Designed miniproteins, single chains, continued (5). Designs and how they scored, part 103

Each design is a single chain, and the fold is of that chain. pLDDT is the mean over its residues in the fold that is shown.

## One batch from the design tools (miniprotein)

Design m19579
Fold by ESMFold2-Fast:
Structure m19579 (fold): chain A 80 residues (1-80)
Amino acid sequence: MEEELRRLQEEMERIAAEGETTKEQVEEELARLEALLRELGIGLDPRAHEVVENAPELQKVYALAWGLARAAELLLRARE
């Protein structure tokens, strides 16, 4: 668990630093996150889409959405 969380943090930091992210990529990752959260019985706040539309640093929003989606995948696998 800690090893996987450390890997997620490192990947999120890499994505946030490398900075070539489109709104389409962020929206795709938000859609994936929403689907994963739905499997856990959790809803995604609709305001997440407003953050993408107004974000000055899309790569950081993408890193957060990606990291949350990977964390949700880990939680679903732990549930088995």
Scores: mean pLDDT 73

Design m19580
Fold by ESMFold2-Fast:
Structure m19580 (fold): chain A 91 residues (1-91)
Amino acid sequence: GNEDLLTEEQKQVIELVEQSLRLVGFSDDTIEAAKRALTEAIAEALLNPDQVHTSETTSSSGIRVKVSARVVEVDGQPRLSLDVKIPSFKD
């Protein structure tokens, strides 16, 4: 069902975010904090799909990670919409 598809998408999204953060040079503790925030925000979004859910975690080095998650419909399919904010991200 839709919940099974979203649970699989959750795992795929977490792995993609981990890979992306490693590519831009974030430390393992920051990546772990991001994975925790993603897991919590996505889990809440799956339980209450019509609402935006936010989770914030702090790495062991003091880097704050904030994730907001919502389920949206794209072409008749449920998808995860994510906003990841890391204050120490330098562009």
Scores: mean pLDDT 76

Design m19581
Fold by ESMFold2-Fast:
Structure m19581 (fold): chain A 118 residues (1-118)
Amino acid sequence: MFVVTQSGGGTVAEGGSLTLSSKFTGDPENVISTLWFLETAAGGAEQIASTGEPPGTGKRWAGRATGSRDLSKSTSYLNLTDLKREDTGTYIEIAVVVDPETGIPLFIAGEGTEVTVV
């Protein structure tokens, strides 16, 4: 069973930086990409960054967000800089996993990490 467990949220000052992390409990070789999304306090949703395919960084996040992975620890990271109050919300990672039996992509979402920018 594939599970994504997220951590690293909290309260940060405007202009500050924060690193969010997530750990994948399945075989990391089956993860083809990770996608990071923000569900804002205002009820919007937006893509922040990705690692792998499909590639993408949200226009609002260009130069402020970087996704990375440590395959040896089955962990991915989202590094955020120059945080703005509008960045307050729930940060969700989705791991895109290839089912080893079928070769079909599965989308495994974490439970989200809450971040408040003050």
Scores: mean pLDDT 79

Design m19582
Fold by ESMFold2-Fast:
Structure m19582 (fold): chain A 74 residues (1-74)
Amino acid sequence: SALVEQANALYEEGKALLERGKTVEQYSQASYLYSKAAELYRQAGDEENARKALEAGVEAGMRAISLAVEETVA
């Protein structure tokens, strides 16, 4: 499925950003990519990978918020 292939590509991009990420922008971008991957997996009927991508996106978003708070109170 073209949707699953596109979702896989976005998921891997998000994962790479999260692994290399050191900034709020990088973690936020990873969260966005995971959210888009989840949307495409859901459209393809791949509920398991959609859930996995959504969970990864939430984790990336939480890291962005945590880092932003640290930068604000430093």
Scores: mean pLDDT 86

Design m19583
Fold by ESMFold2-Fast:
Structure m19583 (fold): chain A 67 residues (1-67)
Amino acid sequence: NAQAEALERALTRLVIEGARLDSALAAAMVRQVEEGTATREGLRAGLLASGLSEEQAEAVVDAAFGA
């Protein structure tokens, strides 16, 4: 699934750059994208809840769903 792969790549890059993510919440979000149940708003909210900044969350959402 291209959207799930884009999400995983974006999250991996942020972790390498020093972001700390809740790994269980991140895995749940990837699964929702794979299943086609994720929304742009829901993914953004989940990313913020997992520890990302507003700017980081928006960039990841744009990577998964497009701008």
Scores: mean pLDDT 76

Design m19584
Fold by ESMFold2-Fast:
Order: C-alpha cells, then structure tokens, then sequence
Structure m19584 (fold): chain A 74 residues (1-74)
C-alpha cells in the first residue's frame, strides 16, 4: 500500500540518521524531529485503518529516530 511505502521510506531514513549519529557525524536535530512527527502521523493512520505492517514500520522508525536524536545531542 502507499501508506506502507511511506512508512518504509521513513524507516530507511531513520536508519541512515542513526548510523550517522553512531559514527559521530553531524545530524540535523530539526530534521530528526520532523521525521518523528511524520512517522507519528503515519502510525496514527495505520492504527485507524488496521494496517499492522505500517504500524510496525512506523513504530520502528520512531524508535530509531529517537535514538539518533539522543546521540546527536551528546
């Protein structure tokens, strides 16, 4: 579905940001916060329509993005 494709792209971006943060590379914290917000919207819609795959992908994207944000603020 289009929603699942959006969730998957957000997850891929979250993984990239987390890898950069783990390597000590600069990460734009504003971009990470926007990603978390977008993934939160996708998560909400996924729950409303009962799309379990989209929910899992969006939750994972939020988790990884939050980890990237914590590392980037150190």
Amino acid sequence: SRLTSVARRLLERARELLERARRGEPVDTFEVEVLIGMAGIVLGVGKIVGDEETVRLAEEAIRLAREALELARR
Scores: mean pLDDT 89

Design m19585
Fold by ESMFold2-Fast:
Structure m19585 (fold): chain A 89 residues (1-89)
Amino acid sequence: MAEASEELRRRLEELLREAEELLRKIKEAADAEDWKALEEHNERLLEVARELDALVREAGKVSRLALEAESTIALGLMIVAIAKIEKAK
């Protein structure tokens, strides 16, 4: 089952790459106080989080790539939360 293992790894690498790009965009939007862009990137990041959760459950394993993706997503969500709190002040 090399094909299935390679496909899982490829999908995890893809999700990590998407999460890293969204984290960069979230930082840029927060710094620019672009609340519309911040909300759009946050919604996309939540979609990536749901895909990661489904993939990890299906795989029955937690890999380094899955942990890296989860950490990247968590950091992005934290930045969005902080930016929203700062906006409310």
Scores: mean pLDDT 80

Design m19586
Fold by ESMFold2-Fast:
Structure m19586 (fold): chain A 90 residues (1-90)
Amino acid sequence: SKEEALEQVRRTLEDLRALAERLGSEEAVEHVEEALEALEEGDFDAVLEHLREALEALAPALAERYGAERVLPHLEGVLERVEEALRLAK
């Protein structure tokens, strides 16, 4: 349902904010907070824009810790899942 899709997006963004805080990425935290604001406003294009910015900011720190080969497919998967959920919510 639309409500389940929006809840999935919100939870994904909240999980990313927690991850960004644990990694000490202030830039990623800011971008995730911008995405959460856009989600509350119903601006799904802005959600995707800010999510991309957050994932780009998180990628170097995660790649250093876990390796780029593991990290890049995972981050792309996060973006794809959010894009699909927002499409279902439209």
Scores: mean pLDDT 86

Design m19587
Fold by ESMFold2-Fast:
Structure m19587 (fold): chain A 71 residues (1-71)
Amino acid sequence: SDAYKQQLLDALRTQAQGWIDEHKLSEESRQRVEEILKETEKKLNAAKSREEMRKIVREASSKLQEVVDEN
């Protein structure tokens, strides 16, 4: 459902914003975060099952963590 996709995306955006603020991410790292979130939104919109949505979110979370770790 669209509500579930939006809930997942909002949770990821909230987590990402928290990490940007906590770790004082550079402009370059913030751009990488924004790109990851935009690609994740596109993938979630195309997803047809909750299993696929969970996989997309897991992969997005992993990529976001890599940006934080590299900052």
Scores: mean pLDDT 85

Design m19588
Fold by ESMFold2-Fast:
Structure m19588 (fold): chain A 89 residues (1-89)
Amino acid sequence: ELVKKAEEILKKIEEIVEEIKKLAPQLDPLKATGLILRAIGILLDAERILKELKEAVEKGDKKKAEEKLEELEKLLEEMEEILKEAKSL
C-alpha cells in the first residue's frame, strides 16, 4: 500500500530530525542551526508531499501517487545524508 509506505518514510524523517536535535548541543552552534533548519525544511516538504500522495490515492491517480512516493524516498535519502554529516561533526 502506497500510503502505508509513505507514512513509514515520514516517520523515519521525523526520527532523524529528533536525532539531529539530540546531537545539536554537542556541535558548533552555527553548524547545528544550519543542520536543524535543513532538516526541518525537508520535514515540512515531506508532510506536504504525503498530503498530495494521499489525495492522489483517493482520486485513483496511481501514477501521481507513485511519483509522490519517489519524491518522499528522495527526501529520506537527503535526510540520511544530513544525519551522517551531523554525526561526522
Scores: mean pLDDT 86

Design m19589
Fold by ESMFold2-Fast:
Structure m19589 (fold): chain A 65 residues (1-65)
Amino acid sequence: SMAEEIEAAEKVGQEFEDGIAKDPEKAKEYADEASKKLAKTSEAEKGIASVQAAADRALAEQAAK
């Protein structure tokens, strides 16, 4: 069902956020893994764009320190 797809996408997003919070230097790796999982959902394009943008931001913040 669509509800199950939404729940699956939310779990991927949470795993991504937890990953970059623990290891921001690997943000791009976490974004790529999340992108692969999100590619199987109906919200793939939006979800992938969101996690990639968040990873770019996290890496920029890490580089600024």
Scores: mean pLDDT 77

Design m19590
Fold by ESMFold2-Fast:
Structure m19590 (fold): chain A 61 residues (1-61)
Amino acid sequence: ATAEEANALAKEAGKLFAEGRYEEGLALSQRAADIFRQAGEEAAALVAEQEGRRLAKEGGY
């Protein structure tokens, strides 16, 4: 898995959050973070996790 693949998953998570699909959005955000960590991009992984949690909270999930 590559950082490019992780970025694609993070974008898909954003779509799911916009649709109110918070559980699926959080799962994709976590998968993107895991891939960023495997690629050695810890800062990007933390951003993906923080954005996922923020959007879920804003949606009341």
Scores: mean pLDDT 81

Design m19591
Fold by ESMFold2-Fast:
Structure m19591 (fold): chain A 97 residues (1-97)
Amino acid sequence: MKKIEELLKKIAEKIQTENNEESIKKLLEFAKTLSEEQQEDLLKVLEVQLKILELYEKAKSADEKEREELLKEMERLAEEQLPLLERLQKAVDEYIA
């Protein structure tokens, strides 16, 4: 749980979209309903999301060649997390049911 909270805060800081505090609280409430295995899957997804955001920040100041390589890495990471997101979606469906 502590690692999930820390990653959510880091992601929220980088995105700065809406009320970060409210979004973090809602995600933490959901995370608390998950099994230990599902919490590990969520942790992995959040780690990937943070990595993608870090690569995106690097891409902004990178030259054309470096930017192309960074964008390819971001795409690879986004694709790799799809199976984890599918498992988490099943957990959401079970929580709502």
Scores: mean pLDDT 74

Design m19592
Fold by ESMFold2-Fast:
Structure m19592 (fold): chain A 96 residues (1-96)
Amino acid sequence: SMEEIKQRLQKTLEELERVIALLDEAKKDPTSPEGQEKAIEALRRLAKLGVVPQETADRLIERLKNKEITPEVQAELDRAYERARLSLELLKKRLE
């Protein structure tokens, strides 16, 4: 039903807001162990939500675990963040 769909979208919106908060915290100190752990957790959640492909998330997580914080990895993290932000905006509009 439409009511069940709205409830699922609301739950997804709340989870997505939590993930964006994790990415914002990770961006404050991206090379720290704490920042890396938050980025990894956010990527796992984004893949579970279908916002980022699982293969993309797995590849980025592996690079973060290996401390490969290159400009390319940073750009891919920024793209994941923008996808999450856009998904949140679209969900908010759908729930209006």
Scores: mean pLDDT 83

Design m19593
Fold by ESMFold2-Fast:
Structure m19593 (fold): chain A 79 residues (1-79)
Amino acid sequence: MIDELNEKNYEKTLKKLEEIKKKYPEKFEELSQKLAELTVHEIELEYYKEKGADKEVIDEVEENIKEAEEELKKLLEEI
């Protein structure tokens, strides 16, 4: 959502995965799966915006991103 998101779907995911692997190796597999899902949705959002997709589609992808972020956040908080 912040305009800084140019390469963020790839680099942010890698950085978070490295941090998780370092701090939470036992939960790395579960957390990396959730981060991969989030990254896919972020890439889809960028693709649909570039293609000029309907706002309805864009809003749905944004909602999916928020849900994935909240799930990842909850998982990290349970550690």
Scores: mean pLDDT 72

Design m19594
Fold by ESMFold2-Fast:
Structure m19594 (fold): chain A 59 residues (1-59)
Amino acid sequence: SAEAALAFVKANLDMHPAQLAAALRSEGFDVDVATAAELLRLVREGRYDEALALLERVT
């Protein structure tokens, strides 16, 4: 789910965007490196609603 993916991103903020993209892709999310970098940025900025919406769009 998008909520579980968001929790995973929150737990792995120091992960490289390429590694995050690969991890999310293995869970069925259509995420490239640029999208993973944007997810990390949104979560670091506390913009959780925007990060969740992005995850819902790439499922």
Scores: mean pLDDT 85

Design m19595
Fold by ESMFold2-Fast:
Structure m19595 (fold): chain A 80 residues (1-80)
Amino acid sequence: SMKTEEIYELFKKTLEELVEKGLLSQEEKDVLIERIKKAIEAKIPLEELTKRIIEELDRISEVTGVDLSDVKKKIEEIAK
């Protein structure tokens, strides 16, 4: 769906920006992207996919100390 693609691209872009800032490794980014891509290919419901992405962003925020609140809000708005 268009919403699934928009959420996926926003998640991917966010992880790429974190790698550029040195807050996430390239390997960590690749693992996280592959995990979400597999969930999309398995056709999990949009609500479940959104929850998983928010949980991954919350984990990154907790570990790195970066504020990802704006990105989380955008993802939740797309999922409506």
Scores: mean pLDDT 87

Design m19596
Fold by ESMFold2-Fast:
Structure m19596 (fold): chain A 72 residues (1-72)
Amino acid sequence: MKEQAEQAIRAGRLAAEAFRKNPKYKESAEVYEKAIREGERLLKEGKYQQAIDVMLEGLEKADEVAARIAAE
C-alpha cells in the first residue's frame, strides 16, 4: 500500500514536469501538481488508498485537459 502510493505520487511528479516543459499544457501540469500535493498530504496521514485514488483522479483529469488543449 505505502510503496504503491509513493510510486503513484512519483509517477505523477514526472508527468507534471513533462507537461510543465510545454507552456501549452500549463493547465494539465497544474491539475497534476494539485493532485500531487493532496496525495502527499494523504500519504503523510497514512491514508494510502485515498492517496492512490487522488493520483488516479488527477491523472484522468489532467489527461482530459491535455486532450482538450491538443484538439484546439
Scores: mean pLDDT 81

Design m19597
Fold by ESMFold2-Fast:
Structure m19597 (fold): chain A 82 residues (1-82)
Amino acid sequence: MAAAQEQQIADEQAYTAKLIDLIKSYSSELPQEVVDQYIADVTAESNAAIAAIRAGDRAAYRQHVSRLVGTMIRLVGEVIES
């Protein structure tokens, strides 16, 4: 139903905003180009996940969420290596 889908999209957008804030918190530890790339990657996967929600494609949604998790694991690795 439209109302449930709108809530799921709102929750996804709120979660993405928190992830972007977390990435920005490392701007003193990582080069700006690396920070910008992670923001771009997270934004792209979030947009793809929202498109999957709108399409009712649960499999695509799960795949994009998995890629987003992988991106965040890579970010943690770069912070540790910095």
Scores: mean pLDDT 82

Design m19598
Fold by ESMFold2-Fast:
Structure m19598 (fold): chain A 75 residues (1-75)
Amino acid sequence: RLGELLDRAEALLSPEAWAALEERLRAIAADTSLSDEEKRALIAQALVDAGVPPDFAEELAREFVAKQQALRAGP
């Protein structure tokens, strides 16, 4: 699910734009001072800034945060 959305987003962007976006998403994901809600908003904005349509950016940001939550819930 998230992987499929990420593949679609990558297809919409240049390799350079995608590389910059990946770096930004990684930084947001790693920031322990941010809540999941703040991370969702920042990820959605980063995607829009990179050229991803707003509706798609919101969907991808939601799935990204959900994936992070699932990873934290397991051993």
Scores: mean pLDDT 78

Design m19599
Fold by ESMFold2-Fast:
Structure m19599 (fold): chain A 75 residues (1-75)
Amino acid sequence: KVEELYEEARKAIEEGDGEAMVEAIKRLIEAAPAEEAAEIVRELTLEAALKAGAAREEAERAAEQAGEMARRVAE
């Protein structure tokens, strides 16, 4: 399930479907252990931000913040 949601999120990012990406990430946070959810959300947020044209430093900062938020929500 977690792997499927990760793949759905990655596909949504590639297709530019922000709504599908957010939905998949929410489902991931609900399904994954806190540490795993944090890492996945961090990775997906970084990829999405970079694809949207954010500077790497900004994307990395946003990814770290999103991952930490996901960890707290998943706990």
Scores: mean pLDDT 79

Design m19600
Fold by ESMFold2-Fast:
Structure m19600 (fold): chain A 56 residues (1-56)
Amino acid sequence: EALKLTAKSFSERYGVDEERIYELLKAKRYEEVARLTGISVDGVRDNLEAAKRKVE
């Protein structure tokens, strides 16, 4: 599932809580995810699109 893959990737790269990031992504709170990870909102969206291409 693309959201789970993205949450795991962000947890591993940025040391953030995987479950919290998963819940925020599911709720489409991308600005909060960007704040917690330190990347841009566009970077959050790009990671989600890349994960969707891998998972189908």
Scores: mean pLDDT 82

Design m19601
Fold by ESMFold2-Fast:
Structure m19601 (fold): chain A 89 residues (1-89)
Amino acid sequence: SASMDALLEKAIERLREQKKKLKEALENFDKYSDEEVKKLILEAEIDIGLARIVLALGKKYGADPELLKELEELIEEVEKLIKELKEKL
């Protein structure tokens, strides 16, 4: 449905923004305080939680398979970046 696809598109854009922020923090780690990195991790974990809810709803209500695939891949990419940042703290 158009409404479900719109929710997926918003979740995808949110995770793309988180991916960019986390990747920048990894590449420039020495320029960030521990508190700034922890805040970035927390914000990304919240957005992953919301994205997983949207993904489950999208699967249940027959959202676009390409959007579902893109969201699943972004969740995995963002989780990997969170893990890498946590390992540096």
Scores: mean pLDDT 90

Design m19602
Fold by ESMFold2-Fast:
Structure m19602 (fold): chain A 80 residues (1-80)
Amino acid sequence: SEAQEVAALLREIAALPTVSPATSQTLLSMADALEEDPSLANPTTLAVISQTLGLAEIPKSLEELKAALRAKLAELRAEE
């Protein structure tokens, strides 16, 4: 499901050495919550994830969030 793919991407970003422990904990918590209850994919949750990762725009769906997270993961991996 889209929620499982988003959760997997959040966990991949959380595991990066360039991500702070506080950000990592937030991303892991959000990943667990979305896997448990995909209905939490509401505008508030999307805004919290976007703010936590500094995304340029707030995604309007899990599909848009998934695309934004893939781009952010690639960006963060290139910052070494």
Scores: mean pLDDT 79

Design m19603
Fold by ESMFold2-Fast:
Structure m19603 (fold): chain A 79 residues (1-79)
Amino acid sequence: MDEMVDAIMRGIERGEATPEEEEAAKKLEELLKNNEERGKEIYNRILDRLTEKQLAEAKARGDEEGAKRILAIAEELKK
């Protein structure tokens, strides 16, 4: 689970996926199709990790408004 999450996050952060990261994304797509509950669990873990990273960066900059925006976007994406 964490290996798939980490691979997908690396692809997102770089804006270009390696073959390994593409494979991880395809596995998540298969899970969402064949086992929605587990696919959503992995998707939410990715979203939480991205949100945590973005919040830490905003807080380090003293950007309270940016932090609020990040939280609002994360809440909307979980819908």
Scores: mean pLDDT 72

Design m19604
Fold by ESMFold2-Fast:
Formats: structure tokens, C-alpha cells, sequence
Structure m19604 (fold): chain A 89 residues (1-89)
């Protein structure tokens, strides 16, 4: 449970970093933003309001569009879900 959550958080962090770098975000900012996303997805449950706030903060921190920030957050959510499902098989 706890180890599965940690593995999912690390997978989210790595995926978010790769996506942000591919969008042209500099390495330092991308790494900090990936950490922020990973910390958010370390929570078991999150509200729609909290997800909207993450998207806004990500766009402000990285300079990418809000639509790109939303895509990064949605991909991170999918990575977390898939990692947990694979570990529980």
C-alpha cells in the first residue's frame, strides 16, 4: 500500500518531468514543477477545486499554456492510476 503509493508518486514525477521538458520548460523549472505534481498526486483523494488550483499553479510556474498544464496533470493522473493497477495485479 505505502510502497505502491511511493512507486506511483515516483512514476508521476518522472512522467511529468519528461512531458514538461518536451514542452520546452527548462530543466530546473521542470524538475521543481514535476516535484509539485508528484506531491499533489501523493494524496489518496483530491477535489476538483484542488486539481484546478494545481493546473493554474503549474502554468504560472512553468510558463506553459493552461491547456498544456491541464494535459500534464491529466497524464500524471493516468500514470498514477496505471501504476497502482499494475502493482495490485
Amino acid sequence: DESIRKKAVEAVKEAALETLLSLGVDEKTAREAAEMIAEFFSKEEVSAEERTELVNKLAEKTGISRDDALTVVLEASAVKFNTILEEKK
Scores: mean pLDDT 80

Design m19605
Fold by ESMFold2-Fast:
Structure m19605 (fold): chain A 56 residues (1-56)
Amino acid sequence: SALDAGVAALAREAEEERERLIAERGATTQDEISAVVAEVGARLRERYAALRAEAA
């Protein structure tokens, strides 16, 4: 479905953003990496909620 395609696209964007932020911030420790993952994950969750609202 269009919703499933949108979810897949957002997941891909989040993966790319995570990699970019890790590189930009020089995240090398597990704590530093976990902070980036949490930040990107929170943003992804918000974008998923918006996408689902649009599909309703």
Scores: mean pLDDT 82

Design m19606
Fold by ESMFold2-Fast:
Structure m19606 (fold): chain A 71 residues (1-71)
Amino acid sequence: SKAEEARKILEELASKVKKKTRDEILEAIAEFEGKPVEELREMIKAGVPPEKMAPKLAELYRLALELERAK
């Protein structure tokens, strides 16, 4: 299911960033979203909500939460 795939992707991403600095995590998010890291920095400075800054990650989190609530 999409929720199970989302959980697997999130766990893999979390494992990759577990030992990284905040800047390295931001770069990893930018790469996953297909955006320049500078664009994410500008969005943070402008107060853009996380779900608009990282919509793919927000969707994965939503699907993972649905899986968790179902079981």
Scores: mean pLDDT 70

Design m19607
Fold by ESMFold2-Fast:
Structure m19607 (fold): chain A 94 residues (1-94)
Amino acid sequence: SSMEATSLAVAGALLGIGAEFQAELVLNAEKPSVDDAERAVEDARRGLELAEEGLRLAQRVNDQGSIDAARVGIEAARRGLELAEKALEKARES
């Protein structure tokens, strides 16, 4: 359904935004936590999976609003993942 597709897209976006925020905290920490960075990566990957599932459902019901929401969710999750992976690399180097 379009509502389910949009809900998955929103969940994916929120996980991506949360992961980005957590990654920024790790990157600015005096002692970066590997565990916190790994959690941010896991949250961002889960967010991406949910947003991509939302896109699949939106495409099946051919609802442009839900498709647009899913694409925004994917973009947010990818951004969160990129920053989380950088945070993890920095934490492992510390």
Scores: mean pLDDT 89

Design m19608
Fold by ESMFold2-Fast:
Parts: structure tokens; C-alpha cells; sequence
Structure m19608 (fold): chain A 99 residues (1-99)
């Protein structure tokens, strides 16, 4: 799952892998996959306990906030727009890491 890949990437210090897992988790949250969203929230909270990199911590915290809001209210337009914005930011960041 995306949640399992996030935890593996966090343990390994794999920034691109962690960002890719967050991207997949956000897509599932946007699709209303409640179970995948709950699993990703748990993985994000666990990753935040072991990740020391400030950039990755910021991305984990942003994803956690948005996914919690979507889980509480899937019709929250502001949370949906924030999730889309974060998704686009993560795609841009992943492209930069490939260059």
C-alpha cells in the first residue's frame, strides 16, 4: 500500500519514495477511499516520529492535516482544493528530484 511504502521510504531516508507515497495517498483521499486515507494518516503520524529532515517533515505535516480534514468531511471544498494544490506541488518536487 502507499502507507507501507511511506514507512519504508521514511526508514530508509528515501525522500523521492516518501513524496511518491504521499502523492498516492492524497489521490486516494481525493477519491474518497476512507480506508486508504485512515491507513495513510497512521503512516504519516508514525513517519513524523522518525523523520528528522525538515523538508520531509513539512510535507508529512501538510499531508496529515489535509487528509484528516478530508476524512472528517469529504465534501469540504477548501480541503479538496488544498489536497489538489499539495498534489501538484509534490509532482513538481518529484520532477525536480529527477533532474
Amino acid sequence: SAAERLLEAAERGDLPGALEAIREGLLKGLRGDEEATREMIEALERALKVVEDPELRRELERALEVLKELLEDPDNKEALLRAIGLLLSLIGRLLDLEL
Scores: mean pLDDT 83

Design m19609
Fold by ESMFold2-Fast:
Structure m19609 (fold): chain A 106 residues (1-106)
Amino acid sequence: SDVEKAEEYFLKGEKLYKEGKYEEAVEYFEKALEIYEKLAPIIGKDNVLIAQMYYNLGLALFELGKYEEAIKLLEEALKIYEKNLGKDHPLVKETKKKLEEAKKKL
C-alpha cells in the first residue's frame, strides 16, 4: 500500500539521519512526505503523520545548515501538533525547542 511505502521511506530516512547522512535522509523524508501529501484528501491535511514528516525533514535540514528551510518546516509541524495534540504534549514541546534552536542560528 502507499502507506506502507511511505513508512518504509520514513524508516530509511531515520536510519540515514542517525548515521549522519543528512542529505540522503532529506531525500527519503521528502519521498515519504510526497506520499502522505497525496493521501491528505483521505487522511486530512493536518494529519500527525504529515507533521512527523515536516518535523524530521526540518531536523535534517537543520543539520545541513539550511536554517530558514528548517524553520518553515518546523513551524508547519508545530501548527499540526498543537492542533491535534495540545500545547502541553511532549512532541509540541520538543518541536518548539528545536524551532528556537534553529532561529538562534540565523
Scores: mean pLDDT 87

Design m19610
Fold by ESMFold2-Fast:
Structure m19610 (fold): chain A 70 residues (1-70)
Amino acid sequence: MEDKLVDLGIELGKKVGPFMAGAIVTAVGMLLIEGFSDDVVLDTLTALTRSKEMAEYLLEQAKKLAKELL
């Protein structure tokens, strides 16, 4: 699992930059490793991005990536 998250972070960092990549990887880890609810992940992303709209978008991306990693 950790190796897949590292690879994901590297690829996302190339496409969307390190901050956005870090936020998405954090969300994926929270969903898959910790089993946190969507609401907890959304609150975390909102704190990181300072934008609820951006956080909602990143949560949707993280959920899609989490499904692919399962």
Scores: mean pLDDT 75

Design m19611
Fold by ESMFold2-Fast:
Structure m19611 (fold): chain A 68 residues (1-68)
Amino acid sequence: MVKITVHAPTPSSLSEEEKERILEYAKQYAELLAEQLRKKLKEETGLDPEIEVEVVPSEGEPSVEIEI
């Protein structure tokens, strides 16, 4: 199982609407990454891996963690 965690910047200075919009963009990005990773792993290993995606709000810079 592969897990992709995307840390989305949602500092307290932003409105709730802006935070929700950022989280939506982060989810779309995470799903795109998951699809690309799944395709790559399938091509290289011949397996169709289960990929889990999580989006976490943070006050820092955006980052992505991949656990295989």
Scores: mean pLDDT 78

Design m19612
Fold by ESMFold2-Fast:
Structure m19612 (fold): chain A 65 residues (1-65)
Amino acid sequence: MEPQNGAEAIEAAKELAAQGKDEEAIEVLQRAGMPREAAEAVVKAFKERELSLEEAEKEGVRALL
């Protein structure tokens, strides 16, 4: 896997996943050379990324207390 091609595919898939186009996001990653199972995992990770922002918000509140 080439990091440059993978990075561009990941950014495009992130945008598509944000629009609810999960299947198109998976296809973009597969065209970049990712197997389907890995592409599905990456799309799931993008959705979980919003949960990591909740954790960062909790840390901010804890620092204020």
Scores: mean pLDDT 66

Design m19613
Fold by ESMFold2-Fast:
Structure m19613 (fold): chain A 100 residues (1-100)
Amino acid sequence: SMEELIEEIKKILEEMLKKAEDATPEEIRELTEETFRKIIELAREAGDERTAKWAEEYREEVEEKLKELEENKASTKEIVEMLKEGADLFLDSLEKLREA
């Protein structure tokens, strides 16, 4: 169900954020890529191509922001704050899709 998919995605994102707090910027990039790969696969297995597409688009935006932060030598704390804000926006978008 859509509700179960969103709850699973939320748990995956929360786990990513916890791991990111103890990670280097390079490790966060790898962690983020792995995390969104899991979300996209989960959505596709559920037959939800719309959520999979949104996850792909969101992944691209996060990758671009991570590259910018890396070029500016941002701290792990700054990167984690960006990821938290992005995760909240993504989850809000999924809830709106569920209601449509």
Scores: mean pLDDT 82

Design m19614
Fold by ESMFold2-Fast:
Structure m19614 (fold): chain A 65 residues (1-65)
Amino acid sequence: ATKTTEKTIKLPNGNVIKRKSTETTDGDTVQVDDEITYKGKVRNSKGELVDVEKTIKTSYTLKKP
């Protein structure tokens, strides 16, 4: 079985964090695929505000309780 969960977090400064998690169950094992997308403005090393968009993908395996 596969379950997908999406969450959007809006920060006070107008930046947005989106998280998508997909869980695939195979026997007593759950494969989890997480995708986090950050979109907004960050301060660079010179103190300047720059637009950024970054996606981080993480995969891991869990055993059922």
Scores: mean pLDDT 75

